Designed miniproteins, single chains, continued (4). Designs and how they scored, part 72

Each design is a single chain, and the fold is of that chain. pLDDT is the mean over its residues in the fold that is shown.

## One batch from the design tools (miniprotein)

Design m14478
Fold by ESMFold2-Fast:
Structure m14478 (fold): chain A 65 residues (1-65)
Amino acid sequence: SIQHTSDMLIAIGVGVEVGIKIEIEIRDGKVVAHAYYRTEEELEKAKRAKELLEKAGIEFELYEL
């Protein structure tokens, strides 16, 4: 759908801007963005991505590796 495409592009763009790998899942008709961290630096980037994505109305899940 157009909304899914927009949300996916926002998630990809945020990942590029922040410098973190974002994985995209479609769950129950919604876009969910995932990020993984190993270091404190990666965690800070992931927190920034979470802030931007949640402001855009996109669900974000963060996982420690």
Scores: mean pLDDT 83

Design m14479
Fold by ESMFold2-Fast:
Parts: C-alpha cells; structure tokens; sequence
Structure m14479 (fold): chain A 77 residues (1-77)
C-alpha cells in the first residue's frame, strides 16, 4: 500500500542519514515517501530534522520507530 511504501522509504531515509555521505540517499528516500503519501513524507522530514539533535542510539531508535508508526498511520487513512 502507499502507506507501507511511505513508511519503508521514511525508515530508509533515517538509516541513510547514519551513513557517511548518506544525505543524497536520504533525500531520495524522502522524495519517494512524499510521492507515495505527501503527509507521511512531510512528517518524516520533520522527524529526521529532530533526529539530527539526538545524542544516543536509544534516541535515534525512538525517532526511527516514530517515523515508521506515523508514516503507516497516515498512509492507512
């Protein structure tokens, strides 16, 4: 479904940002999430910006989970 596709791409964007030079790949995944579901893509972008302030693996994982849940919730509407 579009929600599942948006959720997967949002999570992949988060994972890409953890890699050196992952910004272009993260942007590509955010674009794909937005194409599948504009609301989910916009929300994922907001959460990814928030994750840039995270200082621990636990904080990053919590934001990643929130991105996944939010994308699937919006997509299932």
Amino acid sequence: SAGEEAGRHSELAMLALSQPNGSDQAQAHLDRATQANPRAGERARQLLLQSQGARSVEEIEAIREEIREEAYRIGSE
Scores: mean pLDDT 65

Design m14480
Fold by ESMFold2-Fast:
Structure m14480 (fold): chain A 79 residues (1-79)
Amino acid sequence: DALKKFEEYAERLVAEARERLAGETDLEKRRAAMAEVAERAAEFARELGLERLAEILRRLAEAFRNGDSSRLAAIEAEW
């Protein structure tokens, strides 16, 4: 089950990011970390053959990096 493998991996990435960002209040650093999580998740989704999810996550990473709230809302609407 590709989705289950993806979910387990994504949960670990998010947990690692939370630990790394403990006490961090800089919004730009937090956005950069979220972009990295989304990029790593996109790569793993691609490895699992989840091409559409990988593309959505790649765009999400770009939106976090650029601080583009409009693009974030558009990506959320695709779910």
Scores: mean pLDDT 76

Design m14481
Fold by ESMFold2-Fast:
Parts: sequence; structure tokens; C-alpha cells
Structure m14481 (fold): chain A 115 residues (1-115)
Amino acid sequence: SPVEVLREARERMLEVIREAREEARKRGDEDTVRTLEAMEGVIDLYMAEAIALAEQGDLEGALQTLEDLQRALRALLREHIRRAKPSPEARELLERTVERILEIIEETKRRLEAL
């Protein structure tokens, strides 16, 4: 079902964030840990809305919410890089983490459109 596809996507995205947070913690990079926790909150908020819309049969609304999430994550990453000027290692970790999450969202959109 669309709801199951979205719940699976949420769990996969949260796992990506968890792994990135553990890597940042091992390096003592508390600023990157806080940024990843902020990204987790954004993912949780948008995915809760997408799931609620899918439960109501609003697949178009769920797809739009996924696109809004993609834009929000890209904006958060750009703003953080501009303001905080993270180390090359911190920037690489954040960029690859966001890229993996965006790939999960694109796959999820394709799976929903095929239903």
C-alpha cells in the first residue's frame, strides 16, 4: 500500500541519519550531530504529513509533500554550509547523507506513481 511504502521510506531515511550521527559522534563533531538531529526532525515532520495524506487517499498530496521535503533538505544543507562553514570531512558527511536521503525519496516517489 502507499502507506507501507512511505513508512518503509521513513525507516530507511532515519537509519541513514542514525549512521551519519554515529560517525559524527565518533569524531567528536557535536555541530554536525546537532545538524543531523535537525534534519531528522524535518524528515519526521514531512513524512508524518505524507503518511497522513496517503491514509486519506491523497496520493497527489503525499507526492507534493515528498517534493517539499527534498527542497527543505537541500535548503537546510546549503544554509548550514554557508553559515557554519563546516570542515571538509563534515561537509562531505552531510552532503553524502543528504544525497542518500534524496535518492530514497526519488525511489519512493517512483514506487507511489507505479501503484
Scores: mean pLDDT 91

Design m14482
Fold by ESMFold2-Fast:
Structure m14482 (fold): chain A 118 residues (1-118)
Amino acid sequence: GAGGGTADAPLSEKRSIDDRLMVEVTVTDTATGATAVSRMGIPSKIGAGVGGAEVAGGPLGSRSVAVIASLDSETGTVKIGAAGVGAPGTLTVTATVYKDESGKDVLGVSAPVAVTAF
């Protein structure tokens, strides 16, 4: 279904497509306020400048969210695409972009993305 959404995370500094970034994705169930978190690297097995993760389980129950993060090195932005699947409900996705896997330096935060699972 077409229950997906997109948001941009503008970065505080421009990054090369060869640079390693970490993206932390927080998914919130809109009805309960329960959250699930996953981390993904850029680059990944999907491609240079691209990361992907599925956020599933725990408080999300039978729902999951597929997330793709792609680095636009020209604009200094990480573009977030999210799509929900599983039991009916509305989920909110936010992404935080970190300079590396340590999670110490935040480069950017996306606007919230609403996605529908069904």
Scores: mean pLDDT 76

Design m14483
Fold by ESMFold2-Fast:
Structure m14483 (fold): chain A 120 residues (1-120)
Amino acid sequence: MSEEVLRLAVEIKKVLKEIVDNDELDKLLLPVQLMFQQALQKPEELDDFIIGLSLIIAEEELGVDGEASREYRAAVAAKKPTVPTLVEIGRKYREEIEKVGENLEASEEARELVKKTLLK
């Protein structure tokens, strides 16, 4: 996965974690809110879910036909459940995301991207 995708995904992840930590899931678009509610049923998988979702958004914003987006599209075409697929994608890249994220803060651009793509 490219460093640019990983970096943007880390920033998106931090914004999404703030929404969860502040109990602001009701600000999310209904389909996204429902995915978070499902992910919260397995709290141990929540971080992987957020990483997976952040990677898909980062690849789409950067116009990259990356591995995460390809795996997600294949799962959707196969009618596989969305949340478990995003958890699996996030788990594959968790160590790379954690390494990049250690000294990285969410940019204003990442905050605006989350607002435009996921918020009401």
Scores: mean pLDDT 86

Design m14484
Fold by ESMFold2-Fast:
Structure m14484 (fold): chain A 83 residues (1-83)
Amino acid sequence: MMDKLSPLAQDLFFVFDTDKDGVITREELRAWVLKTNPDASDEEIDAVFSLFDKDKDGVITVEEFLEAMKEGFSEEGIKIYEP
């Protein structure tokens, strides 16, 4: 079962959402991306952000993040491996 995706998504959300305001802002996502890729451009960060921000409201909610994580490991997992 994919139950372990919920704890992983929650842990990742907490890594992004340091203020625990219930949303991930672009700045919080940028900080995380820069932690792994210090030379990452704003364009690369925007591409990652757009994968989660389905409503294009400028923030990633817990619901959007959980949906994207479930879909990512079920559907995007193949695409992430392929590219």
Scores: mean pLDDT 60

Design m14485
Fold by ESMFold2-Fast:
Structure m14485 (fold): chain A 87 residues (1-87)
Amino acid sequence: MSPFEKSLRQWFEQVDKEENEEIQAVMVRAASREVLAYIREHRDVELAEIAIKVLEEQIEKNKETRPVTAKVLEESLEELRRLLEEL
């Protein structure tokens, strides 16, 4: 597992511990902005593909129990897919 993937997965472990779905959604939006900025700066397709994989896994985990968080994750995934097309 790359350091990037490990850091991203560890960050989502902290998100999963948050019980307030509104705060959790804010945390996801903040992380998504940082991840997108990092991928834009490095222009690394592999980092984008790793982030897409992690976001897809988080959507599946949250879609039944935390629909607001899942929606924000889906929005982040769409932004990341658009970025990948520009790399």
Scores: mean pLDDT 81

Design m14486
Fold by ESMFold2-Fast:
Structure m14486 (fold): chain A 81 residues (1-81)
Amino acid sequence: SALEKVKEAVRLILKGTKEDIERGTELAIEALREMDPFEAEIAGSFVIMALSLVKKYSEDEETKRAAEEAIRRVAEAVEAL
């Protein structure tokens, strides 16, 4: 289900590597496209919160940049619905 994809996306994002953030972000965007706009806004907000925490607490600049770009992509995907 789309909700299971969001849960898996957040799990990947919280691993805090660039590769996991990128994979989690792609999965989140795929899930958001399967949702109605209201569900997508809620799920997207939760994904952005997880990305923001990774950006805040990561000590790796590459990971911080990946999280920041991912936040933009998720926000754009929600807005496009």
Scores: mean pLDDT 88

Design m14487
Fold by ESMFold2-Fast:
Structure m14487 (fold): chain A 104 residues (1-104)
Amino acid sequence: MTPQDFVDAGNTISFAVAEGRESQPEAVKQVEELMRKFGQNLDEYVRNLRRGDLDGAIKSLESGRNSLHQIKQIFEESGMHDGAQAAGQLAKMLDHQIEAARKK
């Protein structure tokens, strides 16, 4: 997993949001709020790692994964399939990171 993988998936989600703004404004609003929550979960993950709170770090990643699953569902229900695929890929990447953290 590279930083580029996250950037590419994030860009795909951003393009899906832009495409949906006129046709699916309420779905886009929900996705933008969930993306904000996801960012907060990543900030909590970094903070928990810095203080040595591995359990807190894992919980932050699990919350982030759950936000990505909700984003995927909203995109699927709205017909924004590229955004749904990108959100699903990010969720799988977080699942891998959670499993790696649990083994330490």
Scores: mean pLDDT 81

Design m14488
Fold by ESMFold2-Fast:
Structure m14488 (fold): chain A 87 residues (1-87)
Amino acid sequence: SAMEEIRRLAEEAARAGKLAEEKFKEGDAVSASGHAIRAIGDAVQAALIGKKNGLLEEAIRAVREAAERYGSELGRKIAEGLEKNPP
């Protein structure tokens, strides 16, 4: 279902966001950037699938909830961006 795909992408985005933060703290800017790009891409993809299926608010909420579960600061900032400027 669309919601299963949205939740999977939201979780992948949150995980990637957390990895980006960890790599940045380790001084690995290249890996951190790669994970950050993936986090943004997966979160935006979740929102776009949501929009296409009339589930945009649910998709953005899934991104927010996943970011909170993973404790990802980058994930929270991505969710805030989607909440303020939905696609």
Scores: mean pLDDT 90

Design m14489
Fold by ESMFold2-Fast:
Structure m14489 (fold): chain A 52 residues (1-52)
Amino acid sequence: GSPDKVRKQQKKRRKLDYQVDDGMVRIQTGVGVISDDDGKKKVDKYNKKAKK
């Protein structure tokens, strides 16, 4: 696989860790600029999935 995937995963985790460090229960991933339908599901999934 391309090394790009590794970088993306690391950045992804970094963002997640940032959320935890921030101490926010809900992180606004940018619902304003993301895709209307797709982005909304992504944000909702992210939040609900983290709601473990």
Scores: mean pLDDT 50

Design m14490
Fold by ESMFold2-Fast:
Structure m14490 (fold): chain A 68 residues (1-68)
Amino acid sequence: GEKEKLLEGAEVVGRLIGLELFEKTGIIPEIKVEIKDGKEARITVTAGDETVVEEYSAEELLEYLKEI
């Protein structure tokens, strides 16, 4: 469903951020994805002392997935 596509999109973005952090730190990143009301995604990626937090609307993630 639509919520599953939103989660998949957020997981893809989280993995890309995680790859960048791994290349920078050499530490395996921890990726956390939170979906709020099926409309917004919060992605938190942590590698050692580095933490990245990004928030996306469903529309932003669906547009991103469309281009992949």
Scores: mean pLDDT 77

Design m14491
Fold by ESMFold2-Fast:
Structure m14491 (fold): chain A 86 residues (1-86)
Amino acid sequence: MSSGPGWAFLRAPKGTVLGGSLDANGVFTAAAGPLTVPQGTIVVGAGPEADKPITLTADQHVEVNGFTFDVKVVAGAPVTLYLAST
């Protein structure tokens, strides 16, 4: 389910979220989980184009269709999010 092009997060059934890592340059990369998306996976997205990297230069609170997370950005180290969609 999605409210248009924007941020997306993969959630496995039972609410499991695929996490990621943040490097020294502020690049967030989603963890390499199983490439096969489990049946019933929820894709939650809104905002900017989900198929493109999103660069954040300031702290951002993201809440989309009941999924909430906070991104903290260090000055001089912008965070680039790589979002997955099914």
Scores: mean pLDDT 41

Design m14492
Fold by ESMFold2-Fast:
Structure m14492 (fold): chain A 80 residues (1-80)
Amino acid sequence: GAMAERQAAIDAAEARLRSVEEEYQKTLNEADKLEGEAVRLLTDGGSEEEAQALIDKSHQLLTDARNRLEEVRAELERLR
């Protein structure tokens, strides 16, 4: 019935959320590494342009990961 189909959809979305949350944590670690590299580059008198590119990449990765997480959370809210 419709309720059983809805529960199956919720269970599937919850499994996707767990996977996306794990990927989000990995992305946070990658972003932190990129920011650390940018800070080190600036401290060592390296290229400000290269440091900014690392920061921009970090921000883009975080934005994409947050959007993916919000998408899956919104799907779950719609199924409730």
Scores: mean pLDDT 86

Design m14493
Fold by ESMFold2-Fast:
Structure m14493 (fold): chain A 88 residues (1-88)
Amino acid sequence: MLEEGKKRIEELVKNGDIDGAIREAFRLVAETTGLSDEEQFKIAVEVINYLGDLTNNPALSVALIIRLVGDMLEGKTVREAAEELARL
């Protein structure tokens, strides 16, 4: 449920919990099942960009995408990378 996940992220940002919002964004990506790795990456980029928009910080979106891609280049799936980032 992407809309419910986005609403949770918005509430965390509104409360000043940016670290919690980042963890929730990656949790939302990791919980997305039945998709290819490429489709899951598209959802990750969409959610990360939404987080950047909510925080008025496009540099945050760029940094999180770079980190996600870095984990993928080390052989992790999008899900594995998202699960790791959700625990930080």
Scores: mean pLDDT 80

Design m14494
Fold by ESMFold2-Fast:
Structure m14494 (fold): chain A 77 residues (1-77)
Amino acid sequence: MEEKLREGIDLLMSYWDVDGDGVITREELREVLEREGVPEESRDKLVEEYMKLWDVDGDGVITKEELMEAMKRMREG
């Protein structure tokens, strides 16, 4: 179970972690959404939705560890 969760996290990080620094920032989320063709007004809304969902510590970035914790919470509840 944890191995497959880790694989899913690694896939998400590969798509969202544009800089490869091991964290996903609001700016990196915006860059990915821009590449996907999301309009600027919709990008800010989606960034905040993802930050609410994945930024477990509220530090303004999403780490691989926070993403794993968020995924565990979603699976358990």
Scores: mean pLDDT 69

Design m14495
Fold by ESMFold2-Fast:
Structure m14495 (fold): chain A 69 residues (1-69)
Amino acid sequence: SPEELIERVRAHDEKSAEEGYKYFEKNKEEVLKLAKDNPEIGPGILADMKNYEDYRKKKEEERQKALEE
């Protein structure tokens, strides 16, 4: 359900965050549509998506630095 999708995206605990990211990646179109159709919660959904992307980029950067050091 949309509510379960939002809960997964917003949970921010380790297991839920990983599941939320995987769910978002597979269902990106549906998540974006949900954010667009629900302006009262849309900003939160978009912020969670950005946090997931930023987290992944940070982890990749840390991995690259570890290989250089």
Scores: mean pLDDT 68

Design m14496
Fold by ESMFold2-Fast:
Structure m14496 (fold): chain A 90 residues (1-90)
Amino acid sequence: DEAERKALARKALAELDGVLARTLAELERRGAPAELKEFAREVAELLRAYLQMVVDGAPQAEIDAAIAAGTARLRELEAAAEARRAEAAA
């Protein structure tokens, strides 16, 4: 169902914005470098692009692959940003 695919993507987009906002707030609170904040925003834009493909009605297999790849990349970059923040905070 095209409507359900789009609904799933919209839910993911809504949750992504919340995660990004929380991440940026934590980074600001801890005085993280601007580069880490930029990385977080860049990752969010990449994931948003993948989710937009879902909204545009790409085939289910491609949608699943895009979501999985986007989520994996976000986790990798988030871990890297946290490591850099921990080094700066230590």
Scores: mean pLDDT 76

Design m14497
Fold by ESMFold2-Fast:
Structure m14497 (fold): chain A 87 residues (1-87)
Amino acid sequence: SMKEEAKEEIEAKVAEIKALIQRLLKEGKISEEEAELLLRSLEEFKEWVFEQLEKTEDPEEAERLKAAALAALETIKAELEEFAKAK
């Protein structure tokens, strides 16, 4: 289903960001407290998006929500990658 496919794409992007956060923690670039906050915020964002996807019956609205969520996650990933490069 479209909602299932959207959730899979979002879950995959969330997994990529979680891996990046774990790498930053391992490299000592963020603290354990910062990593915990980032992981919690990421999980809360995912849960909120999934809730919105379940509530919508409009395929066009679901597609817009998926696109917006993926764009937001790409922005977060890019910011963390920039931070990773900065020492």
Scores: mean pLDDT 85

Design m14498
Fold by ESMFold2-Fast:
Parts: sequence; structure tokens; C-alpha cells
Structure m14498 (fold): chain A 93 residues (1-93)
Amino acid sequence: MTLKDKIEEAIKTGDEALLKEAEEEIKKLEEGERAVALGDLAIAYAKMKKFEKAEKYIEEAVELYLKLGILNEEEAEKAREAMKELMKKAAEE
């Protein structure tokens, strides 16, 4: 099972244990791949209504993207706002 498949299965099944396994795999990735995977993990936690973890992992992803020069500060703020909107929608469902 790929990391992305594991995250998608966790969202589909609500299996938080799969996301915890994904967290351990993400720690072993190169910085660029880790930033992408942290973003996917944040979205998964948001959809599962684990908002504290969703916010934690989006901030870690954004920090890595800023460190790597992939995002600027404006793009980072847009990513944070997108996560807040996703969490709000998940809370209403």
C-alpha cells in the first residue's frame, strides 16, 4: 500500500490507526515529499474532524514549503485559510 493509498483508505474508513502509520512513514521522507504528505495528512484529519491535528500538520507542511522556497508568505496564508474553510465544512457535516 502506498502512503497516499493509506491516507485515502483512512479517510474512507475513519481508521485513525492508518493515519498514525502514515505519520511514521512521513517522518522518513525527503523534505519536499514530506511537505506534500503532511498536507495530505492534514486534509485527512480535517475530514475526520480531528481539527487540532489537521491544524498542526498543515502548519508543518506550510513551514517546510516556506523553508524550501516553494511557497511565499501570501501563498502560505492562502493554504492556512483553505484549511480553516475545510475544517468549518467538516464541522457542519
Scores: mean pLDDT 82

Design m14499
Fold by ESMFold2-Fast:
Structure m14499 (fold): chain A 78 residues (1-78)
Amino acid sequence: SPEELVVVRQWKEVAGLLFLSDQVSVQDKLLLEARKLSQLSADKVELFKKTYKAAFPQVNYELLISLMQPEDRFLLLD
């Protein structure tokens, strides 16, 4: 949906900053955006997850998921 494309674009911009600035500060913003997605339906979360991982294949998702709060991990788990 258009809303999911806007979110993917925002995450792409934030992920770009992750490689150009302090990683910790940018990771905090990324996790805050991920928490907003938890308010969406399960179908929208699944579509976002697939689209995001396709857009950022270079991200170490196993490591990122391990660093997330357990209740937030579903946002990126397969």
Scores: mean pLDDT 57

Design m14500
Fold by ESMFold2-Fast:
Structure m14500 (fold): chain A 96 residues (1-96)
Amino acid sequence: MTDAEIARYDAKALGVSLEELARMEAEAVRELARRAEEAAREGDLRKAAQLATAAAIQMVAARILADGLEALGHTEAARLVREAIREAEEILKKLE
């Protein structure tokens, strides 16, 4: 199964467009990274680690989606997701 087939399947299963799926994925990645950073600032290292792990798992799914979107010609949607991944990676790297 290709990344493009996964992207189409997920969009259909959720009843959303590929562009809406990209936006939802970008928001999820950013939110998890932001919440991990917030937990770290509050000194809750366990919660920060749990949220950072969740963000890392979400980033794997986001990369698969971005590759699928690009293969389908949705280049701007793929770029949106890749930008969210880069922002999340930078946040998580600061928490190491």
Scores: mean pLDDT 87

Design m14501
Fold by ESMFold2-Fast:
Structure m14501 (fold): chain A 100 residues (1-100)
Amino acid sequence: SISSGTRTEVLAALRKAGISTSNPDELLSRASSLLEENGLDPGNVALLTAAAGLLALEVPESVIIERLKELQDRQGTVKDAISLIVEVDVEKGVELIKKA
């Protein structure tokens, strides 16, 4: 279960990264489960933010896990998680333009 404080911080960070969702609690639940299943800390706001943002961008799970482990290894901050989400979102936008 995610604390109300953690939920508020993660949702604020997702908004800063340009992520919107019709069901934030479902997204956070999916992100928390992904972290727990892969031996990562679901109480870590930076990891939870990155997992939720990358899930919302429909990044393949294997790629999300790799990015989350890298973020954990370098003790990445919430700001680092936001930057990661924005970079991936821009990359997906560029790929869509190339295919249009």
Scores: mean pLDDT 83

Design m14502
Fold by ESMFold2-Fast:
Structure m14502 (fold): chain A 110 residues (1-110)
Amino acid sequence: MMLEAAQELAGYARKIMEASSDEDVRKYRLEGMQRIAKEVLGVEASGEEAYELLTKALTEGFRDPEKGVELLERIREVLEKLQKEDPGVGGGAAAGVLNALTKAYAELEE
């Protein structure tokens, strides 16, 4: 269930990224990650710190599937909100989430 939920979130994030321009995704990645850290984790952090914090939270979520699924659902809600409010920031956030998920997966398999 956790792996399936993570795959669904990754697919959703990819669709948001595909709906945004490459320029907007790159330009707003750090701002998008700051918004994710604040609204999902309740922490004010720089974009790079937000990415590291999200990756750590996702890795911990894979070790505790009940908390992990709740975290993934929260990330999805925030991505949907950002996409509606500011598609550029939403695209940047989606790219950051996809990268963090990929890194967390790699840490579990290796």
Scores: mean pLDDT 81

Design m14503
Fold by ESMFold2-Fast:
Structure m14503 (fold): chain A 81 residues (1-81)
Amino acid sequence: SSDREDARTVAEVAARLAESGDKGAVRMAAEMLRRTADALKDRDPETAEILRETAERVEEYVLAGDYEGAGRAAREAAERI
């Protein structure tokens, strides 16, 4: 569906932002993932949960200073969608 394709694109964009090594970009990635999860929660709960869990993982990696880990988490989400 269009929603699923959009969710995958958001996860791919989030991965690129996280991989940039910019703290602000990584925070934007987590915000985009969370916002998209909220938009999908009623229409595609499974995809919404993947994105929400991914936003949490991205935030955990940012806290640890691991921007590459944050990027991998978002890319893994795109592959699962």
Scores: mean pLDDT 81

Design m14504
Fold by ESMFold2-Fast:
Structure m14504 (fold): chain A 81 residues (1-81)
Amino acid sequence: SREEKERQVYERMMAEIAQLEATLAALPPDVQAALQADFRANLAAVEEELARAKANPADYTPKQVEYIERVLELMRKVIAQ
């Protein structure tokens, strides 16, 4: 039950990330600039979270690690544009 709800939450979060990535080009320039600035400011913290997750596999599920990796990939793509 709880694990199933957590799975559904991660699946929804992954879908939301994919939707954001797909719609990025359609966002207003000011929103894109704000998003890039936000991601630049938070990139190091997300990289640290991924490193912590990989170093502590007992405290993180494979799906949590996958989600963090997907977030980091999106952040890097947005920053690069």
Scores: mean pLDDT 79

Design m14505
Fold by ESMFold2-Fast:
Parts: structure tokens; C-alpha cells; sequence
Structure m14505 (fold): chain A 94 residues (1-94)
């Protein structure tokens, strides 16, 4: 699943860049994104095989949606980590 592997690499690069100053949040986000990608790699091929009536174009679209979901999950984890840090910084300033 080249698109899934490429999406995982892009997600990990994004997490490393965006959470460079928070090694604990970075490690947690990387672990969660890797787990999500592994689940997709395991389940998606069998799901596609169970639908031989689907066109190759439809199967490719589903693979693209799965790849996009990995990136979306990475963005969500980054946003959550940044929100937590921002709230902690606000409490320290009050």
C-alpha cells in the first residue's frame, strides 16, 4: 500500500516538525499515528478483496481516503498537543 506508507511518512515528518519542542507529545503522536496506519494496512486489503465487483478506480479512491485519514489524524493529534501546551502556559502566566 504505497499511498498508505507515503501518508505515514508525511504524517511522521509533520509531527516531528510541529512538535519538535515537545518530545513526549511527539512520541505519543508518532505511536498513535503508526498504530492507525498499521490497522489500515491490515484491514483495508481484505476489505478490498471482499468486494471484487468494485472497479479499480473505486478501490483506488478508497485507498486515497484511507491515506488522507492518516494525515487528518496526525493534524488532530498535533492540534490537541498544542492546545494542551497553550493552556498550561496560560495558567503559568495567571
Amino acid sequence: MKLIEEALEEALALIREELADDPEARARAEALVRKAAEGIKEKLPEFLKSHPEWSEEKKEQLIRIAAESILSFAYMEIAIAKLIKRNEEKRAKL
Scores: mean pLDDT 82

Design m14506
Fold by ESMFold2-Fast:
Order: sequence, then structure tokens, then C-alpha cells
Structure m14506 (fold): chain A 79 residues (1-79)
Amino acid sequence: MNIPPEKILIIARGRNVPLAEELAKKLGAALYVAKSLEEMLKMLASSDKFNIIVTEEEDVEEIEKVAKEAKVEYEFIVP
């Protein structure tokens, strides 16, 4: 499915930021660098874009719950 870069938001924090920066550059997409899981969840819940979330395995369930409740479109990248 072809999603235009301007409709994609990449969200990452901490050690996953370098990978997320490379993805953002390759896709021409916006990147949001969160300082905490809470900031990541807040950004995701307010997003009107297709969200690519670069995160740890441990955070996946909590992030997915928020994404589903907010009815946002999302995909996970777990390094």
C-alpha cells in the first residue's frame, strides 16, 4: 500500500532514535523524538497520520492499546 511521505509520522525515543532518523530520511517522513513513553503515547493519540513506532518489545502492548483506543493507524518496528 503506497502511503505518501507527508502522511507518515515516525515516533521513537532513546536508543531507537538513530534508526528512526535513518527511516525518516529514506522515506522523507516527519520524525517525532519523544523524551519518555508518556510523550510517545500523547503524540500517537493526537496523530492524524499513519504512525511508524520504533520501540522496545516491552512497550508494544501499552502503545498498541493507546493506538487502538485513539483509532489511529500504526505499525511497529522492534529492533
Scores: mean pLDDT 84

Design m14507
Fold by ESMFold2-Fast:
Structure m14507 (fold): chain A 93 residues (1-93)
Amino acid sequence: MTAEQLKEELEKEAKQANEALPKLIEELKKALAAGDESKAAALYTAAMLLAIAVEFLRDLALKKGAKLSKELEELIEKVKKLAEELKELVKKA
């Protein structure tokens, strides 16, 4: 893959993660409150995989010399913060 192709995939994945993670966090809160451990585990796993994919693609794009826009870096940082909220939520449960 070219640096440009990796940047496009990163932008797509970061946007998808930013839209999906808040919804997954709210569903995880409901599962944890209900004591539904199996549903909580599935939701946590799905959410963490989205965050990990974004981090992996960012690292790979940077290694290939891609220049990330400020807007894309801010979007990636937002995804990281949502993943941190997710981890904190599970620790407090």
Scores: mean pLDDT 85

Design m14508
Fold by ESMFold2-Fast:
Structure m14508 (fold): chain A 74 residues (1-74)
Amino acid sequence: DAAKKAALQQQIAQIKKERQDVQFQLAGLQMALAVKKVLNASPDDIAKLEKQIKELEKKLADLDKQLAELEAKL
């Protein structure tokens, strides 16, 4: 069904965009973490950034799983 295929492609495009946004945020936080480590920032500041990075990595993995499930339906 061409209509169902078009709807799936639209959903895939949306998730790919969300994935790119998460990857961009993750790169920014990783850069901030590197700067904080070079500047000998407090352990609390480093721990907060590491926690945020882990949360975004988990979100990225969840998006990757959703994308794989949708692509399998194509």
Scores: mean pLDDT 85

Design m14509
Fold by ESMFold2-Fast:
Structure m14509 (fold): chain A 65 residues (1-65)
Amino acid sequence: LLAELVEATLLRFKEKHPEAFVDIRVEGDTIHIEYRRVSEEHVELVERLKEWAELMGFKVEVTEH
């Protein structure tokens, strides 16, 4: 349930910003975010997403292309 909610939220972010989010996947207790720095707003978006995911009890690994 929690993992499903998190995954749905992440897919929505990827759908809204396909230019920035290369890949987002959930593996166990870890969320992997691969993104391109298109603008500072996208950097802030990734940081907010990381904070939210950590608050939900997930570990976050971020890779910038």
Scores: mean pLDDT 75

Design m14510
Fold by ESMFold2-Fast:
Structure m14510 (fold): chain A 78 residues (1-78)
Amino acid sequence: SAEVEKLKEEVDRLLEEAKEALKNGDITAAIGHLLRLIGMQIDVERKLAASPSQELQDLLAYIQQAIKDLLEEFKKYG
């Protein structure tokens, strides 16, 4: 759906902005972007609990991968 595509674009933007923040030493901004991604995960998990959907399951996996990638990026900067 257009809504899910837009959410995936937001995930990509948040991940990229968080990586740039870490590269620039702005840990506060990077944490803010991580918390937004976690909020998106919780929202999708709640929607899935109410109504199972393959599209939402795929979106959940996409968000989880972005969070995993960002946590690996955090490890590089300490």
Scores: mean pLDDT 89

